# Designed miniproteins, single chains, part 107

Each design is a single chain, and the fold is of that chain. pLDDT is the mean over its residues in the fold that is shown.

## One batch from the design tools (miniprotein)

Design m3731
Fold by ESMFold2-Fast:
Structure m3731 (fold): chain A 84 residues (1-84)
Amino acid sequence: MRALLSVLVRTEPGAAEAVARRLEEVARATPGVLEVDVVVDGDTVALRALFESLEAAEAAAARLREALDADPRVLDYRISVQPV
């Protein structure tokens, strides 16, 4: 069963593009990734990624949480994983 990963991040001013690049890198490096789309709007980053399995999407979510928690430019974020 495929899964959709959705990430919404609010960053410090001027950090959104760098955070977006890092999130895209982490998502694309996850085995089982099918599609990745990243949108930057002001200081907000939205990432959507489609994975071949729920397990792959959950692995990506764990890596993304680690990356976001380690980045002091990240003010808050939300991650959701949904089977499709």
Scores: mean pLDDT 87

Design m3732
Fold by ESMFold2-Fast:
Structure m3732 (fold): chain A 76 residues (1-76)
Amino acid sequence: KLDFYMQTYFSQVKELSPKDEQLLREFVENLIETGSVFAALENLPEEKLQELLEISEKYQLEDLKNDIELYLKRKK
């Protein structure tokens, strides 16, 4: 289940570091549990949210980057 989502969202990332992969897996696990990107991001600590944004920029994950930026703009 988790591996299917990782492949679906990040299949283009050939050289994902173990540390970056671990954070992406944590995000995807939250996404599966909550059913909502917004809720999945809300469940991450601020430090991990910033790291996830950096990962999205590093690997050109445009959808993830847009979702994180939108979440940050809509945060009260």
Scores: mean pLDDT 74

Design m3733
Fold by ESMFold2-Fast:
Structure m3733 (fold): chain A 72 residues (1-72)
Amino acid sequence: SSEALAYAREGERAFRARAYREAVRLFEKAISLDPDNPEVREILRRVAEAALADPSVPEELKRAFEALVGRL
């Protein structure tokens, strides 16, 4: 849905702004609204990959991104 995609794009923007907890929350909303949306899945995979590679992202939030990807 367009709403789910909007949440995913907001999550990507939050991640770029280093608002990592907000990014996780926005992606949780996106997946809950439309878990099968291929565009949402692509954005989440890309952001999660960046989060896992970034040493400045807290370990707790890296685990949260891994959990989100595990739901795809």
Scores: mean pLDDT 87

Design m3734
Fold by ESMFold2-Fast:
Structure m3734 (fold): chain A 85 residues (1-85)
Amino acid sequence: GYAPTSQADIDATMNPDSIARLQRIDAMIAAGASPRQILRDMLGIDADASDAVYNQMLAIVRGMLYAGRSMDDIRARVQSYLADV
C-alpha cells in the first residue's frame, strides 16, 4: 500500500484506536464483508446508496483513520458525503 508521510505515520502510531479500527476493516475485507457491512458495523450507517457510494465512503473512513481523525469526525464526514450523493 501507499507509505504514508512521516507525520501521518507518527499520528497513526500514536493513535492505537485508529490502528485497531484499520486492522478490523482489513480483517472484515479479508472475511468477504461488503463495504455496506463494514460501514454499518464501524459507524452504524445504513443508507440507500449504491455499492460505488459505499466503496467511496469506506475509502474516506480509511483515509481519515490514517490521518488520526476521531470517529465522530469520520462519522460526520461520511454522513455529509452521503447527503451530497
Scores: mean pLDDT 74

Design m3735
Fold by ESMFold2-Fast:
Structure m3735 (fold): chain A 63 residues (1-63)
Amino acid sequence: HHHHMEQLQREQERLDRAVEAVKKAAIENPDITPEQVANALRAAGLSPEAVERARKIVEEIQK
């Protein structure tokens, strides 16, 4: 089992896709909160750092 390598690659792919999805969702639904996005990504298994990054993106789009 290569959990270390598998986890790092999976995390990167998840982050990239999450960023794209977050941008789209925030543009389509300005009322969506950063916390709602953070909760959804956390449930999807992203790391706390990736979740926080996506949360900041939503805040920037809503600016």
Scores: mean pLDDT 71

Design m3736
Fold by ESMFold2-Fast:
Structure m3736 (fold): chain A 84 residues (1-84)
Amino acid sequence: SRVEQLKKQAEEALREAERLTKELKRAKEENAEATRYTGLAVRAIGEATQVVLLSRQLAKLGETDFAQEYIKKLEELGFKVAPL
């Protein structure tokens, strides 16, 4: 179903956001160069944005509980969800 496709995409984007957030923390601890840190941050924001957009689509299809769960997980990773 479309719902299952959106859930899979949101969960994949959420996994990438988590992975990139962990890499950002490591890069900061390693005093990595600004270019590497910025590249990781841009990619993390991109994946987080995909989670937000997919979660909003899920909510429109009535899957509000899954949408809320994914947004909560993003906030636990330190992202602030802005209205789009």
Scores: mean pLDDT 84

Design m3737
Fold by ESMFold2-Fast:
Structure m3737 (fold): chain A 85 residues (1-85)
Amino acid sequence: MEFAIEKIREEAERVLREAEELIRQGRYDEALELGERLIEFGEFILETAKKENAPLNLGVIAGKVYIETGRRIREATAAARAALA
């Protein structure tokens, strides 16, 4: 269980770093799209996982982690765009 949670967090961090690189390159639309897709994917996982009654549900954890990461990507992209104005 713990190993799977670590893998979920590592994956989210990798996606966040990819988005940060896109932002550094001025590819804001691609960074924003990545964040939006990650939120959508996380919400899908979370909704599916909520149908299970396990006290510790990997799907709930994964969904929340991906939604949080996607929101951070959106916020970072918006902040970077605003800094240019």
Scores: mean pLDDT 79

Design m3738
Fold by ESMFold2-Fast:
Structure m3738 (fold): chain A 72 residues (1-72)
Amino acid sequence: AMSEEEKAQLAALAAMLKELARQEMERNGVPEEVREAVLAELDRIAAASKSIAELVAATEALFRRVREELGL
């Protein structure tokens, strides 16, 4: 189980990554439907992650897939 400090760090990192993803997608003109789907998946990843390492790995995999699909 994560410590309270680790949970706080995971929540802070997840919020930062979500905001950066939102800004980057808006900057690149990503369709709203795709943006909302990616942000919802980030929320799911954050809720399911049992460690900071899991959050980072899952978020990186999602961003890689989104970039490949959008040609970014």
Scores: mean pLDDT 81

Design m3739
Fold by ESMFold2-Fast:
Structure m3739 (fold): chain A 110 residues (1-110)
Amino acid sequence: MTAVQQRTLAILEELLKEETDPEVRAALREALELLRKTDLPAKLAAALVLAEALAKETDPEDKLKLAEILVKVLKQENPLDIIPLLRELLAEETNPRVKAAIEAALAALE
């Protein structure tokens, strides 16, 4: 397991312990399972950035959006699809905090 993967797992496990929203908890559990199954650098880089953004978020709607984006990134079978996915999500997003998290994830991959 890489240092990036270990850090991301630790962040998501801590978030899951503190989270009370059942939808956010479901997304975090799915992200943890998917993260344990990947060794792809692009997925790990994007996941770390999104997990760090999620850890700083206090708004429940934004937490759910970030957790769902994290799951979508980790579900990509082809790592080359991650950048197009993030660009599509960025184009449709209106929330400035969620946009900033997606932009940071894209910067980590570029």
Scores: mean pLDDT 85

Design m3740
Fold by ESMFold2-Fast:
Structure m3740 (fold): chain A 70 residues (1-70)
Amino acid sequence: MEEKLKEAIEEARKFGEQMAKDQVSEETAELALQYQVQELQKKYGLTEEQAKEVREAAIKAYEETKKKLE
């Protein structure tokens, strides 16, 4: 995995986890995660495939953390 992709994934996972901990609504979380992934793609110069991996990592972190808080 490329260094920039690894950093983007880690940042996205932390963002998703924090949103779940802050108990943001599902609708708000979806919009915020979409925006954050777009910003990370621009910031790190990611390809479409890499941006997809970043998005999946953020969503997974959000869902896993949300389940722990249920």
Scores: mean pLDDT 78

Design m3741
Fold by ESMFold2-Fast:
Structure m3741 (fold): chain A 71 residues (1-71)
Amino acid sequence: MRRYYISGDSLDRVLLRYYLAGRVTPEQVEAIARLHRERGYLTPAEISRVSGLSRALASELLREAVALDAA
């Protein structure tokens, strides 16, 4: 499974956007942000496991965060 090394700033921006769009709950945001702080990387499988989000949504979220880091 691909590991995603993304900045906390890019992750926070994507999570805020998803929260405002009703795609994630505050509890899911906290679980994902905490996992990133503890590991320094994320995978779709780990996001799905800690937050309950689908693997497809987790993968979409990670691709968007990577795009923000590249901007």
Scores: mean pLDDT 85

Design m3742
Fold by ESMFold2-Fast:
Structure m3742 (fold): chain A 56 residues (1-56)
Amino acid sequence: SQPPEGEARRLPDGRVRLTFPNEAAALEARDTLERLGFEIVSVRRVGDRWELVFRP
């Protein structure tokens, strides 16, 4: 069984990595975080998932 989509992980440097099932979900999350004033570091495809990394 696969873990649920939308996993959040704190990285050692204080950044947060979010994993999404598709590009649309990742871009929606990016837009929301940018509106809240967080710095978006990257949005990229990794295998069949999309990763967003931001600084809180």
Scores: mean pLDDT 77

Design m3743
Fold by ESMFold2-Fast:
Structure m3743 (fold): chain A 84 residues (1-84)
Amino acid sequence: SFEAQLRRIIRQIMDMIMNETTLEDINKGLLEVHKLMLDFLSQASAAQAQVAFDRVKKVLAPFAGNPLVQEIMASWQAQIQALS
């Protein structure tokens, strides 16, 4: 289900926040989150994609200054716009 996929994405972010301390390991975790999010967006409606984006953006707020986070968030926003 879409809700199960969204919960998995949030769980991966929370695990990264709790366990990773180096920029290299954080960036590896972010790339895994990016893969899961792209898979979710490929199956989601525009409304579901927007809800997922808003929720993921909130959980990623501590990493808002990371250039990779900025790039992947911009990629997700572009994909959501393409769904509409």
Scores: mean pLDDT 82

Design m3744
Fold by ESMFold2-Fast:
Structure m3744 (fold): chain A 62 residues (1-62)
Amino acid sequence: SADELQALMDQIARLLRGLRDLGHTVEAMRLGSQANEAVVAGDLDALQRVLAETERRLREAE
């Protein structure tokens, strides 16, 4: 649903901000592009994978 897509995008956006704050700008841009593609496609599974990858990368960057 649109509400589920929006909630996932809001979570991803917050994590991408964290990656940018830590200097991982190129990685954040790549993940942001993947998230946008998933949203345009309406692919919740793809968006959930981007969320998981973004969480993992932020954890590793800390």
Scores: mean pLDDT 86

Design m3745
Fold by ESMFold2-Fast:
Structure m3745 (fold): chain A 82 residues (1-82)
Amino acid sequence: MTEEEKKKIDELGKEIDKVFTEMIRKNYSREEIEKKLAELNEKIDKELTPRQAEIMKGVAEAFAEIIYALNKLDKEREEKRK
């Protein structure tokens, strides 16, 4: 990889971390998460090679699934609390 490609990957990784941290803290709905994921995927496709984009999209999708699981657990916890 070129030095420029490494910087783009690092920057995208930081953006993914910030976006998903915000989603958790601000309690984003599934629709809001899907919108942000689509925006991230579009940026990834524009800035990276197809192979690199596939890997980064996989990482972003994995983070989205973790947030969905956490939101489900929080909802179940609220429904069962007295």
Scores: mean pLDDT 75

Design m3746
Fold by ESMFold2-Fast:
Structure m3746 (fold): chain A 78 residues (1-78)
Amino acid sequence: MREEYERELLEVSKEVDELVEKIHNGEPVSKEEVEELIERLRRLAERAEELGDLELARQLRGSAEQLEEVYKEYLEKS
């Protein structure tokens, strides 16, 4: 259902924003926090695909890939 989907997207978006803010501030972030968010984004992408929303599924997978890259850069600079 669209409403359930929108709720999940809002929750994940908030958590991604919070994690990115921590990284920008140079605050320590756990590998577990990053992996959990990436997994949630990928699960939402799978649900989008099942619902026929291929465009949203691609965007969510892209966001997961972007977060993974940002975290890798964060680790390399440390």
Scores: mean pLDDT 77

Design m3747
Fold by ESMFold2-Fast:
Structure m3747 (fold): chain A 92 residues (1-92)
Amino acid sequence: LPEETQKILEVYEAVNYIIETYPELAELAEKALEYARVAGEAANKDPKYKEKYEKILELLIEAGKAVKEGNIEEARKKLEEAIELGEEVKKE
């Protein structure tokens, strides 16, 4: 698979794992995934958004890893950081 496609699949796996394992984070994870899509569309139109898009994907993967490690507050923090970056992209 292309590297970008593989990373997107890892993001979906991470988000699904969070939703299934910790319902209390489900709304936050879904919102972060929505902002990842917004940032991805922005990056396709303007390369200046690519760095923020890649960071959002990385944060979602890290959030899934934090959940697997039992660190729920770290997972929440990573999801909130992803949402904040997505809001910056959406404002432009």
Scores: mean pLDDT 83

Design m3748
Fold by ESMFold2-Fast:
Structure m3748 (fold): chain A 81 residues (1-81)
Amino acid sequence: SSAAERAKLQAELDKLSQQLDEARKAGDEKRARELAEKIVETLRELGVEDAVLAAVKRALGLEVEPAELEAYERLKEEALK
């Protein structure tokens, strides 16, 4: 059951990634932001950790929640230790 759900989410992620690239090339900042938010939500549904989601949100130019930022900073501190 979960395998079929994961396959559907991965297909949606691929589609959203293509649409985001096209929106960015067209200079459609509003659509690019909407697509970036959908990508983050799809990754969350796929079980991606908050620390990784925070890094992805920053890379996509989205605002990061304080809890996600804390998780990301902790991960960074461990990696640089």
Scores: mean pLDDT 77

Design m3749
Fold by ESMFold2-Fast:
Structure m3749 (fold): chain A 106 residues (1-106)
Amino acid sequence: SMAKLREELERLRKEAIEKFQLAVQKKFEGDDAAARKYSIEALELRIRAIELEMALNGETPLKREILDAARRALEALKAGNLAEASRYVSRLVGLELLRIGDELDE
């Protein structure tokens, strides 16, 4: 049902936030390996949430660009390319701010 899919979307979003918070904590503890692991898990959950949101509410060019940025950030993190990962995370944040702006204008 659509209600169950919305509950799954909210769960994925919550889990992504929790993994991101763990990544931040591990980085401050000097555990770079665990910080990277949780950052990867957070991005994987975020990608799944974006895909599910697109399935529920339809695709737009902006949503596809957000998904592409998230996927490229994940690939860069898995490869250990931190400069590339930072570039795509910055793009992801910028695209999400544009999406929020579009939603506020509606």
Scores: mean pLDDT 86

Design m3750
Fold by ESMFold2-Fast:
Formats: sequence, C-alpha cells, structure tokens
Structure m3750 (fold): chain A 90 residues (1-90)
Amino acid sequence: SEERKKIFEELANKIREVVPEYADEFIKKVQEILEKTDDPLEATRQIAKVADEVIDKLSEKYTEEEVNEIRAQLEKIISEFYQKLKELAA
C-alpha cells in the first residue's frame, strides 16, 4: 500500500541520518523483511535484529557512549515504525 511505502521511506530516511555508514545495507534488509512478512510484530523483530548487527559493527570503531546513543536512537525509530505499521494493520 502507499501508506506502508511512506512508513518504510520515513524509517529509511531516519536510518540514513542515524547510521549513514551502514544505511544502504540496513535499508536493503528492511525492504527484504517487509516483502516477506505482513505481520507488524514479526517485521519489527527482524528489523531490530538487523539494528543489533549494525550496533555490533559500530562497537568495533566507536566508544561505548557513542554506541549507546545510536542504539537509543535506533530503538526509538524502530518503536515509532512498529506503532505506525500496527495502526495501518488495524
């Protein structure tokens, strides 16, 4: 749906702002997840796993404080994405 596409594009834009170094890989995986499942909870769980993989990569280069800030931003973005998908599915 067009609304689902807008929700995806909003998430993609926020990912580009928060983790530009890994944005293209992250966004590609999000798109693949959304093509495989219509369940908002399952999609969000799989997206959260991708976020954890990105955080692990960042932990090799950045301080714990910087990584924790990025983690918090990604958790907020993913939570907002889940709420929007859930409302669309209702």
Scores: mean pLDDT 87

Design m3751
Fold by ESMFold2-Fast:
Structure m3751 (fold): chain A 85 residues (1-85)
Amino acid sequence: MAEEAREAARKAYEEGKTPLQSLAEGVRKAIELVGAPDAEVRLVLDEQGRPMVEIRLPDWNNPELREAIGAAAEVAREKYLEELA
């Protein structure tokens, strides 16, 4: 699960999506693999108007899902830092 989420985020970035959009794709893949129909991933703006990923889950106690979200976030963070270099 974590590797599939990581790969989905990496592939999204390779296809020209932003690091944040890549995070959303990785999280979406993790949700799909868990089979959580009530889970949602959205790109929203924070209180300062900056884009961010909102994740809505009915249950955050799934360790596989948390690890997969972390893996996608790690890829997005690495790509964001690469763009700053």
Scores: mean pLDDT 76

Design m3752
Fold by ESMFold2-Fast:
Structure m3752 (fold): chain A 81 residues (1-81)
Amino acid sequence: SAMEEEYKQRLLKAKATIQQSIADMLARNAPPSEIAHFVRLYIQLYQKELELAKKEKLSQEVLDLIQAAIAELEALRKEIE
């Protein structure tokens, strides 16, 4: 649907913004604890979004995109911590 395509585009833009924020923190030599805190915040937000998407019975494609975003952030967190 048009709404799901719009949602997909919003997730892609959010991913780019998060990646840029992390790159900026790394460039200014932010403490690993600060970067890890930022990453954990977005993991928690995406986990809540995933639970809401499941309750609203959104498509599996949308659920998979949110889960992929969580997995990428979890992998990054493990590299930093």
Scores: mean pLDDT 83

Design m3753
Fold by ESMFold2-Fast:
Structure m3753 (fold): chain A 70 residues (1-70)
Amino acid sequence: SRGARLAAAGEARRGLEEAGAGEEGKQVSDMARNGTDPEVVAAATREAAEKAGEGELGERISRGILKAGA
């Protein structure tokens, strides 16, 4: 559901903000609100987290986004 996808994107925004990538977190949230494909949202989340040095966090959150999108 859209609600589940937005909730997962909200978690991504929070996690990225805590990792110092708040702007990228906002972008991921905006993509989800616009109905962007969950795979694209997940990929953007992984890239942002990896650049912030939090690759494991990015992998965890991206799996949540994909699960919510399925």
Scores: mean pLDDT 79

Design m3754
Fold by ESMFold2-Fast:
Structure m3754 (fold): chain A 76 residues (1-76)
Amino acid sequence: SKEKEELIKKAEELREKAREKMEEYQKKTDELERESREKGPNRELIIEGASKGMEGLGEVVKNLSEAKELLRKAEK
């Protein structure tokens, strides 16, 4: 049905958004690791980076959870 197609499309959009956020998180993590190796470990930068990374991962988890719920609804 059209309703199922719209739910699947919305789930795909949320999954893509989560993928983009994960890619952004990985890039930032790689940049922080590189800087740590070049300038030495900076505890404040590591803690700040970890905090922002956890916030970003929370958004990824939320989007994936919402996508899963929409797909579950589409299967009924």
Scores: mean pLDDT 78

Design m3755
Fold by ESMFold2-Fast:
Structure m3755 (fold): chain A 71 residues (1-71)
Amino acid sequence: PVVRLERAPLQVTDISGKTREEIEAAKEAAEKALRDAGYVNVQVHAGLPEDPEEKSENGKLAVAGARAVEL
């Protein structure tokens, strides 16, 4: 069987001014949205502040997903 990956368009969102908790919630929501759309192998990348009370400076949330399609 031959399979290929169908990729979701890469989405990049500015997370400047968000706390670690807000960024983690955004990652969870983005991952769920892609999984609900039928994508698997969902990758969500964001710089998390080390301190929970610290806000992100010039941070970005990148979201990608893929699904296997049989040819």
Scores: mean pLDDT 67

Design m3756
Fold by ESMFold2-Fast:
Structure m3756 (fold): chain A 73 residues (1-73)
Amino acid sequence: MGVNLEEALREEGEKRGTGDKLTVAEAVELIGKLMGPGIAAAVRAELERRGLGPDDLISAREAAEAAGRATKA
């Protein structure tokens, strides 16, 4: 079963009433469920290094791009 990470993140944001955006913590939680805890931890660390806290809003696209970058580290 293939997952479109950006679409899954956007759907989660819509369910939470934030449109295409999630908090960093919410995005990392969903990435952990879909891609595993190692990728989720790498995404969290990348976003924290960029000055984003767990309560900061991030778009589904930016979260998916961060996951893609994390898989190459």
Scores: mean pLDDT 76

Design m3757
Fold by ESMFold2-Fast:
Structure m3757 (fold): chain A 72 residues (1-72)
Amino acid sequence: LREEYLRRARERIDAEDLSPQAKENALTAVELALRKAFEDPSLTEEEIRQRVDEAVDKAIANAKSLDEARKK
Protein backbone atom coordinates (compact mmCIF):
# COMPACT_ATOMS: atom_id res chain seq x y z
CA LEU A 1 0.00 0.00 0.00
CA ARG A 2 2.71 2.56 0.94
CA GLU A 3 4.64 1.77 -2.25
CA GLU A 4 1.48 2.06 -4.36
CA TYR A 5 0.69 5.51 -2.93
CA LEU A 6 4.29 6.62 -3.38
CA ARG A 7 4.33 5.35 -6.99
CA ARG A 8 1.13 7.26 -7.84
CA ALA A 9 2.53 10.37 -6.16
CA ARG A 10 5.69 10.13 -8.28
CA GLU A 11 3.59 9.77 -11.44
CA ARG A 12 1.53 12.86 -10.57
CA ILE A 13 4.61 14.91 -9.66
CA ASP A 14 6.45 13.81 -12.83
CA ALA A 15 3.44 14.89 -14.93
CA GLU A 16 3.90 18.48 -13.63
CA ASP A 17 6.25 20.92 -15.35
CA LEU A 18 8.63 21.27 -12.41
CA SER A 19 12.40 21.43 -11.96
CA PRO A 20 14.13 18.25 -10.68
CA GLN A 21 14.73 19.95 -7.33
CA ALA A 22 11.06 20.95 -6.97
CA LYS A 23 10.00 17.39 -7.83
CA GLU A 24 12.40 15.97 -5.23
CA ASN A 25 11.09 18.37 -2.56
CA ALA A 26 7.48 17.45 -3.39
CA LEU A 27 8.26 13.72 -3.27
CA THR A 28 10.07 14.09 0.08
CA ALA A 29 7.05 15.89 1.57
CA VAL A 30 4.73 13.12 0.33
CA GLU A 31 7.03 10.39 1.70
CA LEU A 32 6.96 12.04 5.15
CA ALA A 33 3.15 12.36 5.03
CA LEU A 34 2.86 8.68 4.03
CA ARG A 35 5.08 7.53 6.89
CA LYS A 36 3.11 9.55 9.46
CA ALA A 37 -0.27 8.39 8.11
CA PHE A 38 0.67 4.69 8.08
CA GLU A 39 2.22 4.91 11.57
CA ASP A 40 -0.97 6.43 13.03
CA PRO A 41 -3.12 3.51 14.28
CA SER A 42 -6.20 5.74 14.66
CA LEU A 43 -6.57 6.27 10.90
CA THR A 44 -8.71 4.03 8.68
CA GLU A 45 -7.47 3.04 5.21
CA GLU A 46 -9.93 5.52 3.67
CA GLU A 47 -8.60 8.32 5.91
CA ILE A 48 -5.01 7.41 4.98
CA ARG A 49 -5.94 7.55 1.28
CA GLN A 50 -7.60 10.96 1.71
CA ARG A 51 -4.65 12.34 3.70
CA VAL A 52 -2.16 11.12 1.10
CA ASP A 53 -4.18 12.60 -1.79
CA GLU A 54 -4.34 15.93 0.07
CA ALA A 55 -0.60 15.78 0.79
CA VAL A 56 0.19 15.13 -2.89
CA ASP A 57 -2.02 18.02 -4.04
CA LYS A 58 -0.45 20.37 -1.47
CA ALA A 59 3.11 19.24 -2.26
CA ILE A 60 2.59 19.81 -6.00
CA ALA A 61 1.02 23.24 -5.41
CA ASN A 62 3.87 24.29 -3.08
CA ALA A 63 6.57 22.94 -5.42
CA LYS A 64 4.99 24.70 -8.41
CA SER A 65 4.76 28.01 -6.55
CA LEU A 66 8.39 27.81 -5.38
CA ASP A 67 9.64 26.69 -8.79
CA GLU A 68 7.80 29.55 -10.55
CA ALA A 69 9.27 32.04 -8.05
CA ARG A 70 12.83 30.79 -8.63
CA LYS A 71 12.87 30.29 -12.41
CA LYS A 72 14.05 32.98 -14.81
Scores: mean pLDDT 75

Design m3758
Fold by ESMFold2-Fast:
Structure m3758 (fold): chain A 87 residues (1-87)
Amino acid sequence: ELERLREEADRLSEEFLSLLPQADQAVAQGRMSRQQLREAVILFTAGNILKAGGEASPDRDVALAEYRQSVDLLREAIALVQQGLAA
């Protein structure tokens, strides 16, 4: 439901932010490319734009679709950072 998707998007956004210091260190040490981190940040930014769209939408179906897409993009951003960190 809408509230659970919003909470999930907020949780995933915070999880991504918690990984950034480790990702920056990995890039500095040559274990992850700057381009990989940049791609993850772009997905994170897109996810947050959709989260904001979901919050602003008075139409429940539109809000649900935007929050679902936000969650998907934020999960993809986290997966890219985790893949870079695991390499």
Scores: mean pLDDT 85

Design m3759
Fold by ESMFold2-Fast:
Structure m3759 (fold): chain A 60 residues (1-60)
Amino acid sequence: SSRDRGAMGAAALAAAGGGDVAQAREAGKHTYNGDSEGAARAVRAGGGSERQAEAARRNT
């Protein structure tokens, strides 16, 4: 999979969940590094739903 596309997707999910720029960057960083659990956790911390957290895992 494309790491760039996955990282952008995770960042977008964190932002859509009400997260700020820092939370969106953290989600994208975890996805880029292949850390699917970290990406999901960052999405939740940004106010995202469990659905959005699961999507972040799949984008990794």
Scores: mean pLDDT 71

Design m3760
Fold by ESMFold2-Fast:
Structure m3760 (fold): chain A 72 residues (1-72)
Amino acid sequence: MKEAIEEELVLYLKMESPEDVAKRFRELAEKYKDINPEVAKLFEEASRAAEKGDYREAARHFVEAMEVLKKL
């Protein structure tokens, strides 16, 4: 389940530049930093992975952030 979502996200992320993907994740980290620091940290990790072109790691961190948000 989670792995299938990560694979689909990797495909979509590869259609954008690493800089654009990283910027989107940084914007999410800023949005959530005062709401949920754990989620903000996961988005920061996704941004760093995207900057390196590691879209699989970026997708993993993003999915983990979404699961944390779902528990709230």
Scores: mean pLDDT 77

Design m3761
Fold by ESMFold2-Fast:
Structure m3761 (fold): chain A 89 residues (1-89)
Amino acid sequence: DRIIELLREAADLVARGDWEGAIRKLREAREEIESADLPEDTREEHVRVLDLNIREVERLPELSPFDQDVARALVLAGLSVQIQSIRRE
């Protein structure tokens, strides 16, 4: 529940262009996943996917407005997929 809440808050912040807030929430979600009682392979995969999303958000301020819109949409889609994956576990 807390991981899902943090990912939803991060997605909302990404949609609003608050990159610093989004990164903070994604890092909090990463800490929660690392401490979660999950199979090692499942935990590692979720951390890997989240680390990719964190890197993409960190790059957003450096992109052109068009590339920002595309990358933001991909990050939001990725976070939505990760939320659904965690909910199924």
Scores: mean pLDDT 82

Design m3762
Fold by ESMFold2-Fast:
Structure m3762 (fold): chain A 74 residues (1-74)
Amino acid sequence: SVEELLRQAEQKRREAEQLYQQSLELREKVRNDTSLSEKEKEELLRKAHELSGQASQLYQEAARLEEEARRLLA
């Protein structure tokens, strides 16, 4: 149903937001923590990039579900 698709989209958006926030926290840590080695900074930025990518994918999935819901309303 339309309601089920929209609920699934909402859940994916919430998951994406959490992953995106984690990504931002890691980038902030790299920016502010002067005790980190270059290697540690690279690892944290790599992890931040992965989390951001996962968030982007979930946002795209949510958008797809919202489009499907719109089609059912037509």
Scores: mean pLDDT 89

Design m3763
Fold by ESMFold2-Fast:
Structure m3763 (fold): chain A 92 residues (1-92)
Amino acid sequence: MEKLRELLERLYELVLKGAPNEELAEVVREIGKLMGLSEETIEELSEKMKKAKSIRDIIFILGEMEAHSQNPEQKTLISELIQRLAELERKL
């Protein structure tokens, strides 16, 4: 789980600094692979991230990742990031 925490923190930092969607999509691929998601799901989520226009779009993508996980610790970590992003959205 340490690697998943690191990737989720990296995703949050990239969102904070307004990184290109291509960089966000690459981190989403790494997260999906680490979570054991199917190649089809990873590809779909990565493509959605490339088209993301708001923090809300990113939250929806993370919600889909959480829904595909059967691991309670993975679900908790993703849920925590969703909450942090929702707080960030409220400050904008």
Scores: mean pLDDT 86

Design m3764
Fold by ESMFold2-Fast:
Structure m3764 (fold): chain A 78 residues (1-78)
Amino acid sequence: MKELDIVEEAARRVAEATRGMPTEARARIVRVTATAILRKDPNAGEIARRAGREAGAPDDVIDEVERIAREALKRVLS
């Protein structure tokens, strides 16, 4: 899978995990997470978690967004 396909899949999964949040907050979490993965940032999971916390996401949503970011980062590095 090309790196862009991995980032797009991760963005879709983050959008689904955050579906209960306001549209602007959801868009920001998706953008921040996708950007970190695309940049191959080793802290992509922590960046995603922080974006979720700043947006007031529930803990289970924050944990899921971090998990998605870590899985996607591992795939783009392979």
Scores: mean pLDDT 85

Design m3765
Fold by ESMFold2-Fast:
Structure m3765 (fold): chain A 68 residues (1-68)
Amino acid sequence: MEEDKEKALELIKKILKKDSITKDEFIDLVNESKLSDELKKKIADKIKDKDKITKDEAIDILIDALSS
C-alpha cells in the first residue's frame, strides 16, 4: 500500500504537467507505472463506465483507488 501510494503520487505529478489526458493515455500511464496489479484492476473498474475522463477525474480515481 505505501509503495503504491508513492508511485501514484508520481503518476499524479505527471498528469498535472499535461494539458489534457485521454482515457487511453491514463490507462497506459497506469500500466507503465509499477503499481500493484490489484490497484491497476481497481483503477480499471472505476473507469469502465466512463467514455472519457478529465485530468481531475484521473487524479480522483487514483486517490479513491488508494483509499479503497
Scores: mean pLDDT 78

Design m3766
Fold by ESMFold2-Fast:
Structure m3766 (fold): chain A 69 residues (1-69)
Amino acid sequence: SSKPKLTPRQKAMLKLAKIILANGRVTPAQLDAIAKETGLSVGTVRRMANTLSTLSDETLQRLIKTIES
């Protein structure tokens, strides 16, 4: 792969944070898709989404920047 290797958890956090910033909410279908792509359980991805949804847009942007660095 031509992209830097991220952990499954980092991939899930990136996808979730970007969805929340763009759409304000993560749907159940998106949670399932991220779980399948990352190999994490749907429960784990949902907990991550719930946590990220409590964060400010500024904090989410900083998270994205940190993971992409």
Scores: mean pLDDT 82

